Designed miniproteins, single chains, continued (3). Designs and how they scored, part 98

Each design is a single chain, and the fold is of that chain. pLDDT is the mean over its residues in the fold that is shown.

## One batch from the design tools (miniprotein)

Design m11403
Fold by ESMFold2-Fast:
Structure m11403 (fold): chain A 93 residues (1-93)
Amino acid sequence: SELSREIGLELRIIGEELTIELLEEKKGESVELGEAYYLLGEVYEEQGEYEKAVEYYKKALEIYKKVLGKDDERTKEVEKKLKEVEKKLEEKK
């Protein structure tokens, strides 16, 4: 069901936003915080909210570069996703 999928995406956004608040308070810049931002980026991308997806992928990338380093596989995957979404956003302007 499309409605069920839409509700599922909204619940994932709320859950990740709450997770981010708790992780920022307790752990600061961590792999888990970077992952939460990445997952938020993916949900917004699935909704077609490309500007928000770019914003959260940039936040995930900054954390992953700092915590895991530039050459980590997760850092590279986020960079790839960010470039792909930025291209989609540019094509609509």
Scores: mean pLDDT 82

Design m11404
Fold by ESMFold2-Fast:
Structure m11404 (fold): chain A 99 residues (1-99)
Amino acid sequence: GPGAELAAEGANLAAKGAVVGTKDITRGVGLAIAAIGGATGIILAERLKDLELAREGARDLIEAARRAVEEADNEEGRRLAEEGLRLGEEGAERAIAEV
C-alpha cells in the first residue's frame, strides 16, 4: 500500500545518502543494507498482516536513516539521508496504520 511504497522510497534515498555521505564505504554499505532491510520488513508485514514485523522494520529503517544523517561527511549525502529519513518516517507510520 501507499505507506510501504513511501517507506521503500525513503529507504532508497537513505541508502544513497549513506553510500555518498559516509567516509568509510563499508559503513555506508552497511547502513544502506540496514535501511533496505527495514523497508523489506515493512513490505513483508503488509502481506503477512504482522504489526510487530512492521514496527521492527520501521525501527530498523529509521535508525539506519538517522545514522546516515549523523555520519554524513558531505552535503549531498546528508541531504539525501535527511530526505530518506523524512519519507521513511512518514511511510513507516502509514504502513503500520495500514496493517
Scores: mean pLDDT 92

Design m11405
Fold by ESMFold2-Fast:
Structure m11405 (fold): chain A 68 residues (1-68)
Amino acid sequence: LDAETAERLAKEAYLAFLLGDEARARELIRQLSVVDPAAAERALAALDAGDAEGLARHLKTIVDRASA
């Protein structure tokens, strides 16, 4: 998964979370798991907890890793 695609998917996942579309957010985070499975698992936990700050942090970790 290239950095541009990872950034787009992460932004879409966060927007889906803000709109209350948990199913869409979960699917997008699942697609991001190919870059960093551990960070994706933490992002899913943050999603389940309604933790916007945690979700943003873990999504950023995935995007940064895709760019490395």
Scores: mean pLDDT 88

Design m11406
Fold by ESMFold2-Fast:
Structure m11406 (fold): chain A 80 residues (1-80)
Amino acid sequence: ASEEQVATALAQLLKHESVLVRQAAAKALSKNTSEAVQTALLTLLQKHGSNEHVREAVLAILSENTNEELKQALLQALSD
């Protein structure tokens, strides 16, 4: 699978009803700050930002992310 497909699949798992699945997906995304991950997370927030699971997972990723560019983009999306 391509990096974009993996990033999109992991981002979709942030909506999963199982807390263990959401935590695993968030941890995987927080360790990969690629452009594909940034795009997948921003798209997820734009379409599903009202979902509490998505918001919680994004905050967890931000807390572990040392990439300032991705952090700023996600914080801006959360401010809408």
Scores: mean pLDDT 72

Design m11407
Fold by ESMFold2-Fast:
Structure m11407 (fold): chain A 78 residues (1-78)
Amino acid sequence: GDLAPLTVRAITLANDGRFDEAIELVRKEVEEGGQPNVFIPGRGLLRNQLIGALNDRGQYDKAKELQAIFDKVPVVLP
């Protein structure tokens, strides 16, 4: 699937102050999706937008946690 619905939901949760739920949503997607090496448009946008939203709300530790979740998922070249 497209990451656009996930991006919208995660950003909405963060804007509502539900930071842990936004991070959990991304973590579950990484784990339930199984493998990280899927070419999905918008993955970088999801990462950057959610980290930005967390930083804007002063949630620097949560932003680092989100960064670590994405970092566990290897970005591979084709």
Scores: mean pLDDT 67

Design m11408
Fold by ESMFold2-Fast:
Structure m11408 (fold): chain A 76 residues (1-76)
Amino acid sequence: MITLRRVSAGTAKVGEPVTVEFSEAPASVTVSQDGQVVATSTEQTLTFTPTKAGRYTVTATGADGDTVTVVFDAVA
């Protein structure tokens, strides 16, 4: 069962990295902004640098098909 362990910021700054850590290595991670996929990963720790202000949604799927969703905002 995948869960969120840590997110480095609830509000990020454009150009600064955001780190999201899961309880286990996910089968897939998708980072989306305004419905567009901007990053994907399969790593237990995802580091993503927002290049555009707005709301980012991180969705991770575990090996057993469960999902965890994390939302953060990026500001200029």
Scores: mean pLDDT 80

Design m11409
Fold by ESMFold2-Fast:
Structure m11409 (fold): chain A 94 residues (1-94)
Amino acid sequence: SPQIDALIAQLAQANAAGDVAAALATFDQLIDNAPILSDAQQDTIIALVQGSAATRDALLAAAQARKDELLASPYLEYSVSNKIELEFLERVLA
């Protein structure tokens, strides 16, 4: 998706700039799009999150907060999209 590729490029730019606020906002949009991410896009995003000294701690904290929110949902078991989002977040946190 051209929109997803643009968001990945925005995350890379925010990481390079040390712009934590921009990185968090872009990462939040990527999490919302987890069900439509290709495996290659997921791997790229994970590498960007884990590899960024300036933004990593904030991005990992955001991933953990969203994971906790999904796990608190009584409807997680019935939502394919939420299960895909959870799996993506678990990969980010590994």
Scores: mean pLDDT 88

Design m11410
Fold by ESMFold2-Fast:
Structure m11410 (fold): chain A 83 residues (1-83)
Amino acid sequence: SWLEELEERIENAETMDQLTDIMEEITQKMYELIRENLGLNVREIQKALQSGSLDLPPEVQKELEELQRLKKKVVEKAEKLKG
């Protein structure tokens, strides 16, 4: 539900400000999921995501992968709005 609504918000975004807000929401949700499951701070989360060394439950990993996919859609939409 929330992920589907978020994806529609990305597709319907007409301004860079709207995309920035969506990107911030996705980033915060990713950090909350990792923090709640591993107790890591923001810097540790960023390093772990880059190295792929996170030992997370499959359901949490799946949600993080969906959020990463939505972040890519935000970037693609931003490129279309700029061009």
Scores: mean pLDDT 75

Design m11411
Fold by ESMFold2-Fast:
Parts: sequence; C-alpha cells; structure tokens
Structure m11411 (fold): chain A 110 residues (1-110)
Amino acid sequence: SREREERLRRERELMEQYRKELEQKSKEVLERASAAAGVLTAAMEVYFLGSPEVGALAFAGAGAVIKGPEGWEEAREHLRRAAELGGPALRPAVDRLLRIGEEALERIAK
C-alpha cells in the first residue's frame, strides 16, 4: 500500500538523519575530550612544578577554558595568578598551559 511505503520511507529518512546526528555529536565529543585532555595535562605540569595553590589555580583555569569562551576571561585571571604565585620558575609551564588553552578554546568554540 502507498501509505505503508511512505511510512517506511520516512522511517528510513529519520534513521539516516539520526545516524548523521550521532556521528556529528560523536566528533564534537571526541574533539572536546581531546582538547580537555591537553589542557588538563598542561595544568598537571604546573601542579608538579609548583605548590598545591598554584596547581589549584592552573586546574581552575583549565576548567574555565573547557567550559568555553565565556570562561576564558576567568581562565586568564586564574593563570595570571598562578604565574605570579609560582614566579619565574613556573612561567614557561604557565605560558604553555595558556597556549594549549587558547588552542583548545578555538577547537571547542568552532
């Protein structure tokens, strides 16, 4: 029957749309997870080189970056405080975290 053929066709189209939507969402999740892993690894480097207080600021900054563009101003402030508290010895590690954070934000914001 024509009605049954139309229903089966709509069902197939909905399944194809659902598959494409799942594929796109999976790519977005993997991109976010990869970006998050990079930022957290860089924050861990700051933690191992500094005090627990500097590490906490680095992780707070990393978390704000992962949250997206609205968190970036907060992320910069936390990382600035981490750099000040950690001094010259931690500056290269904090600068690496900031760079990785900016790269992660660009990937997450797209």
Scores: mean pLDDT 74

Design m11412
Fold by ESMFold2-Fast:
Structure m11412 (fold): chain A 68 residues (1-68)
Amino acid sequence: AKLTPREVAEKAAALLAERDPGLAAFLREVAEDESATDEDIRAALRGVADTLAVHDPELAAELRALLA
């Protein structure tokens, strides 16, 4: 079964917890926001992946794969 955008955000936050605690906290807040739509969560995940692509291109690729 495919992960929901919220499940992807939770998984990404766990993956980032040691490497980038600030981005992990941001994704956790997005996942906990009851007003956030699936599109809002996907946009946040894309922004995080774009930020990571400069410093951790492998992790950025993993996040982009979860969004495909």
Scores: mean pLDDT 79

Design m11413
Fold by ESMFold2-Fast:
Structure m11413 (fold): chain A 85 residues (1-85)
Amino acid sequence: SAAAKKAKEEQYLKQLDKDMDGLKKLVDELVKQGKKKEAADILEKTSKMLFGLSKKAKEQGFDDLAKKLEEAGKELLEMAKKLRA
């Protein structure tokens, strides 16, 4: 049903927020340890995964989720770029 699909999308959006918060904390810890290259590598790998998930979300009609996944992927790439500068 449309309601069940919407509820599932909302669960995925909440999980994405938690995963992004966890990743940012991990990246901050790696940077504090002087592991900027490893942090950038993780961010770039995760960004690629998020872009793939965005395409799958669009295929399933989860348009809001697809947009948030694409935005998250772009945010991670910008973070990686700053760490490599």
Scores: mean pLDDT 89

Design m11414
Fold by ESMFold2-Fast:
Parts: sequence; C-alpha cells; structure tokens
Structure m11414 (fold): chain A 60 residues (1-60)
Amino acid sequence: MSAEELAALTANINAILAADPTLTVSDIAAKLSVSQADVINAVIQILNQKGIAASAAALL
C-alpha cells in the first residue's frame, strides 16, 4: 500500500472509530473493503502518532 493510501485509510479508520470505538478489525476491514492486515497497519500508525502503541493490542 502506498503512503498516500495508508494516510487515507488511517483518516477513514479514525472517523469510523470516532463514531463507534467498539468496532473490531474485521468490522472495519469489511466497512472499508480492505484486508485485516491493512487495518492493523493503519491502527498501529494511528497509535504510534498518539504515543500509545501498546493500545493497538486492545483494538485488534
């Protein structure tokens, strides 16, 4: 996935989680028509930017 595509996916995941923070990786992947691996990578990027990378395990 390109850096631009990852940034767009990250923004979409942030918007979805702001609306419903209880969604699983599988639910997000289905909503965005992407693989679970792509969602995991985007979530890790979001949490790294916030300095809370350990929370990735709780979201995944």
Scores: mean pLDDT 71

Design m11415
Fold by ESMFold2-Fast:
Formats: sequence, C-alpha cells, structure tokens
Structure m11415 (fold): chain A 97 residues (1-97)
Amino acid sequence: MKDLEEGLRLFSELLGISEEEVRRLLETSPRELFDLLAEKIEEAKKAGKNYKELLEKAARAVGLLLLAQAEADPRVSEEELEELRRRVERELEEVRK
C-alpha cells in the first residue's frame, strides 16, 4: 500500500528515526510510536518554531496510517490513531486563530 510507505516516510522525517524503525515500532509497540510523536509536538510547541508545519505534517502522516490500518496489522490501534489525529487537528485550529 502506497499510503503505508508514505506514512512511514513522514513519521521517519518527523521523529528523526529510520523508516525501518518506524515499521518495527508499528508492529511491536505502536503506543511508543504515538508517544514519540506527541513528545515532538510538545517540544515544537514550547520552542515556537515550525509548529504549524510540524502539525500539518503529523496530521498527514497519521491520516495515511489510518487509511493503511483499514486492512493492516490489528496491533496498530485505529482508536489511538483517530485520537492523535483529533488532537493534531485541534492544535492546528488554535494556531490558525
């Protein structure tokens, strides 16, 4: 699935880890992957630099994983991905104000 590969690439760029490591975390510890993304969002928010761009990229990455999840590994929590997506979308709305 092209959406999965693009989602893995975007997470790799966001977290500063390899695409292989992103895939490993999705298969073994998806919660840890989501916690790492949440930490990067909080760090960017505190720094006040590239926060909107990071949020837009995170929203796209999570969206691509949700599309892939419909037929993917059941260990990837659709509920956790949806919650993360909603959080990123709320932060984007706050930045737009």
Scores: mean pLDDT 70

Design m11416
Fold by ESMFold2-Fast:
Structure m11416 (fold): chain A 76 residues (1-76)
Amino acid sequence: AMADRIVAAPSDEAQLALAREEVRNLVKELKKQGASKEAIITYVGDLARELLARGASRETARKIYLIGLEEVDKEF
């Protein structure tokens, strides 16, 4: 899963770099599939919660959530 790949990265910096690429691609793909802005925001929030559950730091999960919101704003 995406959350597993991100958490497996060897540092917070590496986790953020991987998340930036994967979240950007995810937002674009979900929009192409017809997902609403609200649905994509919900998905990004679920991803942030999943990252916390898998041991990501609160700061890293928060930054990934904000990256997701920025990518949503670029597409809508």
Scores: mean pLDDT 83

Design m11417
Fold by ESMFold2-Fast:
Structure m11417 (fold): chain A 100 residues (1-100)
Amino acid sequence: MPKIELSPKELEVEGGGSAKIKASVSGEGDSKIKVSLFISKEGKEEDKKFIGSKIIKMGESAEFEIKNLEKDEKYIAEAIAIDLESGEKGESDKSIIEVK
């Protein structure tokens, strides 16, 4: 199962600005990994919005930019990694985006 980690774990951005999140994948082998990033508002984690997907090699990182963030909101970013050879999935820990 690929391990995926988001960085930074917490960040603050200005209202209407953008946040950059890096997803790093680790595990055994050299498979192509599809990384997909989702966001939700705090307290509405069931209502996930898809941000985008990138295909990277095992051991690499993908950077995502999240635009049009609403002022005075807190967002939760999560990523899912799928190994395209095995079909195994990994889920990230959460990254917190606070919009001022």
Scores: mean pLDDT 83

Design m11418
Fold by ESMFold2-Fast:
Structure m11418 (fold): chain A 123 residues (1-123)
Amino acid sequence: SPEEKVRKLIRELEEAAVLLNEAIDQLISYTTDPEKKKELEELKKRIEDVLFRLQLAYHLKMPVKTLAEEVLRAAKEILEIGEKALQYAKESNAPQSIIDKINQAIERVKEVMKKAEELIKEL
């Protein structure tokens, strides 16, 4: 059902966001620049805010189309955060393991975006 599809997309996006948060935590630990640390901590807070809004929409039992639109919006925001984290990782010459983890999170978010867009067209 469309309801099962949107629940799966929320779970997949949350899993991608957790992976990105873990990568950002590793990047914060690696970074020695106080200004860059602060910016990375702000990115982490932005992910938490996005996930909170998505969880709130889900718990309020919003209509499936509205939930799918919120998933797409959340995925776009997390993608922007991931791209910025990737830029910081590359500029800081972070270990390849951190860069790979960020790229994995970005790819998972892009898959959620594609599936959310397809679901919205069906609703």
Scores: mean pLDDT 89

Design m11419
Fold by ESMFold2-Fast:
Structure m11419 (fold): chain A 82 residues (1-82)
Amino acid sequence: MSLAEKAEELAEKVLELAREAREAESLEKLEELVREAEPYALELGELIAELEAAGDTEAAEAARRKLGEALELIREGYERLS
């Protein structure tokens, strides 16, 4: 699998968990989903750095956009439960 393909796969996994977090019925469930997403988000961040180092700025920017979207969904989940 290419770095870009692996980044896309991890980005989709993080987004999937973030969407579940947005719809979480309790703060405890939201925090569980965030903890589950954390290792994938960290690995995605490492892959973004590798893509940038390799000159694949398009794939790096696509992955950053999805990671940003996931963070926004998690923020919305926290706001909804506040």
Scores: mean pLDDT 86

Design m11420
Fold by ESMFold2-Fast:
Structure m11420 (fold): chain A 55 residues (1-55)
Amino acid sequence: SKIDEALEEILARLAAGEDFFDALNAVRRKYKLSGAEIGELLERLSQIVQEEKEK
């Protein structure tokens, strides 16, 4: 889905050392995300970060 693709892109950008706000804005523009879709993306990102810490 568009959100899954945006999630993969933002994770790759953050791993490359890009600033969070720059990465988020680039992904928002590239995938034409609405405010609701940004909210979903951030929720998904939070879940992934939590899972990594729960190893």
Scores: mean pLDDT 79

Design m11421
Fold by ESMFold2-Fast:
Structure m11421 (fold): chain A 71 residues (1-71)
Amino acid sequence: MSDGNYGLEAARLSRRIHDNPDDYQSWYNLGQVNYRNGRLDSSIDNYDRAISLNPDFQDARRNRRIVRSQQ
């Protein structure tokens, strides 16, 4: 079930973020998970957080632009 896989990935990343809220890579990974599952607004919010923590993170900036073009 795709929803089951999404829930597991999102829960794991949310737990990592809860333990380490400054882990910009986990915010980026959660953004990718949300994008793959059609949660565009959540994906953008997660990428914005990753960029806020690391402004030089080009992958987050690129993917954020792609997701915004899909809204």
Scores: mean pLDDT 81

Design m11422
Fold by ESMFold2-Fast:
Structure m11422 (fold): chain A 85 residues (1-85)
Amino acid sequence: SLSPEEARRVVDDAIAGLEELIERVKNAKSPKEAALLAVQARMLYLAAVTSLWLAGVDDPEGVARLEELYRQVLEEAEKQIEKLK
C-alpha cells in the first residue's frame, strides 16, 4: 500500500521533473524529441496523480501545480513540433 509520505515524494519529484522538462522541450532538436519529452511529462503527471489517489491523499495545491506545469510542457512541445516540422 502506498503511504501518504511516498505519494507526496512522488508529487514533489514530478513537479521538479516537469519544471526541467519545460526547459528541455524548448531546446528540443527534432519533433520526435519534443514528442518524447511530452510523453515523459504525461508519465510524471499520471504517476503523481495516481500516487495521491492510491494513498487517499487530498492535495489540491499539488494537483493544481502539476496541472499547470504539465500544460506548460504540452504547450511548449506543440510549439517546438510545429517549428521543427
Scores: mean pLDDT 89

Design m11423
Fold by ESMFold2-Fast:
Structure m11423 (fold): chain A 92 residues (1-92)
Amino acid sequence: MEVKLVIFALRPDGSLVVLKEVTMSLEEALKELEISGGSEPSPAQLEKVEEYGKVIAARLLDLSNLGSRGFLAHYGVTPEPGEDVILAILES
């Protein structure tokens, strides 16, 4: 099954911005989600992500965690000050 792994910046105003989108297998995407760390997004955050497509899984990343920052750096993503990051697996 082919899916989209999407990295969103969550801005202080509650808006989402797509920072990176990668098409990969569901198995690869689930492994990436596990490696990224983080916690379950809030219901309001999930509702915003669902505007972009059917959500299979999502994580709110802890940007104080070096592993989560390293994961984002691997994808060429550097969040701006005051932004949170959501990683989502969407149906392609």
Scores: mean pLDDT 82

Design m11424
Fold by ESMFold2-Fast:
Structure m11424 (fold): chain A 82 residues (1-82)
Amino acid sequence: MTDEELKSLFRNLHPGDVVLVAPIKGIKVSGEELVKALEEAGAREIRTYGNYLLVLVPREKADAVREVLEKFGLPVVREFDV
């Protein structure tokens, strides 16, 4: 799966944004709680593709969103610039 394929899942890509990719298999937390925490950290769009969660975030907020994902047990396995 290419960065270009993953970018196509988002509606509002801005230059300087990053996409964080984390596996969602085995997650036991509420999806609503996860989405709320990611949005509060600065995530603009949240998508799923197969067993992966994809988070579009401004580069300046990427560290905060990454920390939230790690707290929920979702290690970032790939990230790329828009």
Scores: mean pLDDT 79

Design m11425
Fold by ESMFold2-Fast:
Structure m11425 (fold): chain A 77 residues (1-77)
Amino acid sequence: MYEEARELVKKAAEALKSGNRQEAMELFDRAAEATGDPAARNAIRIAGQYALSQTDPEKAAEILEKGAEAALDVARE
């Protein structure tokens, strides 16, 4: 569901801000799987990879949150 995926993305972003990349990776993978939409799943994974490429944890979290929100906004059953 959207709510579950959205909450997992928020937790992943918080983990990135705290420097816990391992937890962030696990959380956004779970968010991608929770969407039920292949397009949203791919978009969340891409946002996660792009966020992990950032050197600034705060910037990484912002990129993940914005990318995932956009993906979830277009996902439909």
Scores: mean pLDDT 75

Design m11426
Fold by ESMFold2-Fast:
Structure m11426 (fold): chain A 117 residues (1-117)
Amino acid sequence: SSEEFQQKAQEAIEQVERAIEYVKKAIEAIKEKDYDSALEYLKKALELAQEALRLVNSISSFSEKAREAAEKILEAIRYVNEAIKAVKEKDYDEALEYAKKAIEKLEEARKLLESLL
């Protein structure tokens, strides 16, 4: 139903917004040299982005914009994983760049999903 579609889109937006919040917390933790907290925040952002992707994929067969949002979330998931790897390898400048790219892709996904409401 259109109501179920809108509800899933709204739930996906909420997960994307929470993922953005945790990536931002990870960026601040990296700047503060709190790398353990940065990894915890990036892992939480990854879980939230994966849940957003699951929700968006459940509606993607009915909307081209939902398919585009799913692609943006997948790109964000890739960047979060690269940021996690960079933190573990102590490449903190690279971790910050990947985290920023993840936020950019999550913001693009959010805007696409908001256009479905």
Scores: mean pLDDT 91

Design m11427
Fold by ESMFold2-Fast:
Order: sequence, then C-alpha cells, then structure tokens
Structure m11427 (fold): chain A 74 residues (1-74)
Amino acid sequence: SSLEEEARRAIERARELLRNDASAEELKKQAVELVRIASQAHRNPEAVSEELKTEVLEAAIALQEEAERKERMA
C-alpha cells in the first residue's frame, strides 16, 4: 500500500538523519512525521503490518531521544 511505502521511506529517512548527525530540529520534524504515519496506520490496520507499525514507533522514539540528548548537551 502507499502508506506502507510511506512508512518505509520515513524509517529510512530517520536512519539517514541519525547516521548524518542531523540537528535536533530535523530529528524532531521527522519524529512528528513518523507519529503522523503511525496514527494513520492505527486507523487503517489492513494497510500496515504490526511489525512495520512497531518499527515506525521505535524510529520516532529514537529520533526524539537523540534530539533531547543534543538539546541537553547544547
């Protein structure tokens, strides 16, 4: 589904941002996008697997934690 493809792209973007030591602002922006995708997946359970939904939420948490770590060290 298009939502599945969107979720996979958003997870890959999250991994890219973490690899490239992106700013806290960029990390938070992508975390918001992942939460939006997770919300859509929750409302349409046939479009995205439970495993992929878990990966989306884990990616969002990882981005938020890294953003908060950067803000504490600034």
Scores: mean pLDDT 86

Design m11428
Fold by ESMFold2-Fast:
Structure m11428 (fold): chain A 79 residues (1-79)
Amino acid sequence: SAVDAILAQLRAGLEEILAEFRATGDRAAARARLVALVNEAVAQIDTIADPAERQAALDGLSQLVEETAAELAAIEAAA
């Protein structure tokens, strides 16, 4: 489904951002990539005509962003 494809792409991108941030500690680069990736996902979700599918995609996006934000905060706190 479009929802599954968007969320899979988002998850893969978020994992890459976390891996790079763990390696470099470059918060500005991580933030810029996160914003760009989320904006792309939101733009794709906005094209979904079915309200239930759109809501499912938004719920999935929110969960992934919250999980990623928590991981970024934990990495920053440990530095």
Scores: mean pLDDT 86

Design m11429
Fold by ESMFold2-Fast:
Structure m11429 (fold): chain A 94 residues (1-94)
Amino acid sequence: SRLKELEEKLKEIEEKAKKKLEERVAEIGEEALTAELRAIGAERKAAVAALNDAGLTPAQVGELVKELALLFGLSEEEAEEAGQAAEEILRLEQ
């Protein structure tokens, strides 16, 4: 039940991220957004490398999810919530 609640919360955050991305495309156009996403992609590549190398702790995954949410233009509050939900899901799966 708790795991399902956290998964639903992450889904809501994902939908908010998608909406903000669509709004950003409408504001600056696809070409400008592509340039921003390429810059974000470099940081995402480092994050993926860290995931592959590390056997990350739940706390480290939570921090990474928060950083990625901020890069996608979510608020600090929404990003914190995403990170906390991801950490709690991993703790419950152990």
Scores: mean pLDDT 63

Design m11430
Fold by ESMFold2-Fast:
Structure m11430 (fold): chain A 58 residues (1-58)
Amino acid sequence: MILTDDEAGEAGGEMVKKGVEEEKVREAFVESAETKKTVEVGGYKITGLSKDTVEVEE
């Protein structure tokens, strides 16, 4: 699903609740935002699309 920066923060919180390590979730979102590449964390795929949007897939 495509998320804004605010929605990405909420999605990251849900990933942590489902057992993904918080620091790895944070690093994955930062890396995807900077590189615009797909980063995998805890079974999720995170891809930076623009300065304000990311795609998250399970």
Scores: mean pLDDT 76

Design m11431
Fold by ESMFold2-Fast:
Formats: structure tokens, sequence, C-alpha cells
Structure m11431 (fold): chain A 66 residues (1-66)
């Protein structure tokens, strides 16, 4: 479910894997910044888009190995 399922569905539908991961990382970064702002926290505490992209690539690789 959630974001990972939507990414898998997009890739299965023929979308570019790298583009799907990049767009998901940007959306997660935006959501994290918004969540930090809503909580009264410093939005600069959010992981970078590059850090989120690396984490998503790792998770998808681990799921593919199952």
Amino acid sequence: GGLLQRMDDAIAAGEDRDKVIEEAAKRLHQATVGGLQAAGLDPSRAPTVEQIKAALERVLAEEAAR
C-alpha cells in the first residue's frame, strides 16, 4: 500500500523507474517539510531529495530480491 505500491504500479504501467523514484522522493521531501512546518519544527531538518531517493532505491531493490 501507500507510496511504494503506487511506485510499483507506475513502473508496471511502463513508466521510467528512475523518474518514478525521483518524483516520489520529491513528493516525500515536500510532505516531510510540510509536516515539520505543521509541527512547528525547522523544515531544514527534512532529509534531502537525494537522501530520500537513495533510500527508495534501496527499499525497491530489497523488495525485488524477495
Scores: mean pLDDT 78

Design m11432
Fold by ESMFold2-Fast:
Formats: sequence, C-alpha cells, structure tokens
Structure m11432 (fold): chain A 93 residues (1-93)
Amino acid sequence: AAEDAEIAELEKKARETGDEEVRQKLADIYRQRLTEEAARIEASVDLTDLEKELIELAIERYVEAIRRGLETAPAVAEELQEEAERLKEEAEE
C-alpha cells in the first residue's frame, strides 16, 4: 500500500514531466524491489540455476524498457508485477 503510493506518484511525475531522470529512478526502484523479491523466493524455495537466471533476465528486460523510455506504460509495470506475484504464489504453493 505505502510502496504502491510512492510508485504511483513517480509514474504520474514521469508522465507529466517526461523527465528521463524520473524514469531512471522509477526503473531503479522496480529493479531493486523485484530483485529483493526474487532473493526472498530463492531463500524460501530451492530454485535451479536456470530458474534464477530466467527470473533475472525477465527483470532486466522489463526494467531496461522502462529505463529507455520506449515503454513508459502502466501496462508494462503491471505485467511485471503480475508475473512476479504469480511466481511468488506458485513458489509458496
């Protein structure tokens, strides 16, 4: 909830100002949060090296798109969040 509010504010600022530095900051926040979630999943679930690499590649691919400003759509951020949450749910099952 609190983190969602911060992200929403940064997304709004990026859209309103078109500021590349704000987009970079948003991309860095998403990378850090998703990397931390991936590490938490890895600590709780015995993941293979391949699964760890696939998670890292997915995170990097989405973060890179946000960073470049090629896709600054909520859809990209939402898809990444949904995928991370789905992976977490399956790992906790």
Scores: mean pLDDT 67

Design m11433
Fold by ESMFold2-Fast:
Structure m11433 (fold): chain A 87 residues (1-87)
Amino acid sequence: ASKAGLSGTLNNGEVSVTLLLEGLDAEQVKEILDFLKEQREATVEELKAKGWKLVGVTIKVSNNDPASEEYIKGIEALYKEMQAELS
């Protein structure tokens, strides 16, 4: 069965996020990327307002369609840009 999940931890103003992507096709991963892009500005603004730093990002991938790899790289790039803004 396919599975997607986002979890986070907060310790002393330091935020770490884990995204799980398992058994997904390319269209499903693209929809997740598009959703994360839409939420990016609001997420960055909220964390900046709280003085929280994004210190860790882990993307756990398992048994996804190989065609999803480009969209997974897009998610990684998105979070890397967010970490630069929230350092």
Scores: mean pLDDT 86

Design m11434
Fold by ESMFold2-Fast:
Structure m11434 (fold): chain A 75 residues (1-75)
Amino acid sequence: AAAPAPRISVGSNDPEKTAEALKYAEELAAKHPDVTHIGISELPDGSIVAALLREEYDAAAGRPVHVIVEKKIIK
C-alpha cells in the first residue's frame, strides 16, 4: 500500500484562498514525509495560513502534540 496521506483540516470560508493554500501545502508536504496533518486557517486580517504539522508525544504535557514543521501565509 502507498504511504498514508496527511490529514487535512480547513477553517476558512474563502474557497479561492483555501484552494491556493492547499496547493502550497501539497507542494510543501512533498518535501516533508514526516508530516501527519495539514491545517488551513484564516487569520483576522483575511490572510490564509497553511501549516504542516507532525504529531509527536510530549512527555512534559503527557499527551501527543502537533509540532509545526513548515507554514505558508497566503495574502
Scores: mean pLDDT 75

Design m11435
Fold by ESMFold2-Fast:
Structure m11435 (fold): chain A 86 residues (1-86)
Amino acid sequence: SIELPKFDPHGGVEDALVLLDTPDKSAVKSTHSGHITVRPGYGLTPEIIAAELEARGIEVTPEIRRLIEETLWHPDVIAAYLERQR
């Protein structure tokens, strides 16, 4: 289980990603054998995070977009954070 930090625009978006040790999808490389190697990344784009949330049935409102841009949390973390606020 992932314990979510609270949204804090003054607390630094980078701290949340460091706590999660989330790899950047751009760091994923495929081999001829179909095996995928993942290198630790240093961020996800807001577009990737928003697309993953929409794929989960979460509508990206202006408030959620600001949360994404300020936190850059993994989509799983943002989805669970929003569910806990409900």
Scores: mean pLDDT 55

Design m11436
Fold by ESMFold2-Fast:
Structure m11436 (fold): chain A 66 residues (1-66)
Amino acid sequence: MSVEELLAAAFDPERTEILLRLLRGELSQAEAAKLLGYKRPADLTRDVLERLGMSIGKLKQLTAEE
């Protein structure tokens, strides 16, 4: 299962695209949090961990392996 498939299972298509841009280094965590409507970057990190059971750092590793 690709990182894109993992994100698509937990988030809508618009949110998935923004998260993929974050994981590819095209957006900062602060920019991605703003686009997704989170108050702080830490809130984005927590929500991703809660939904997927994986940190943003782990998802970045998996994206780099693809």
Scores: mean pLDDT 81

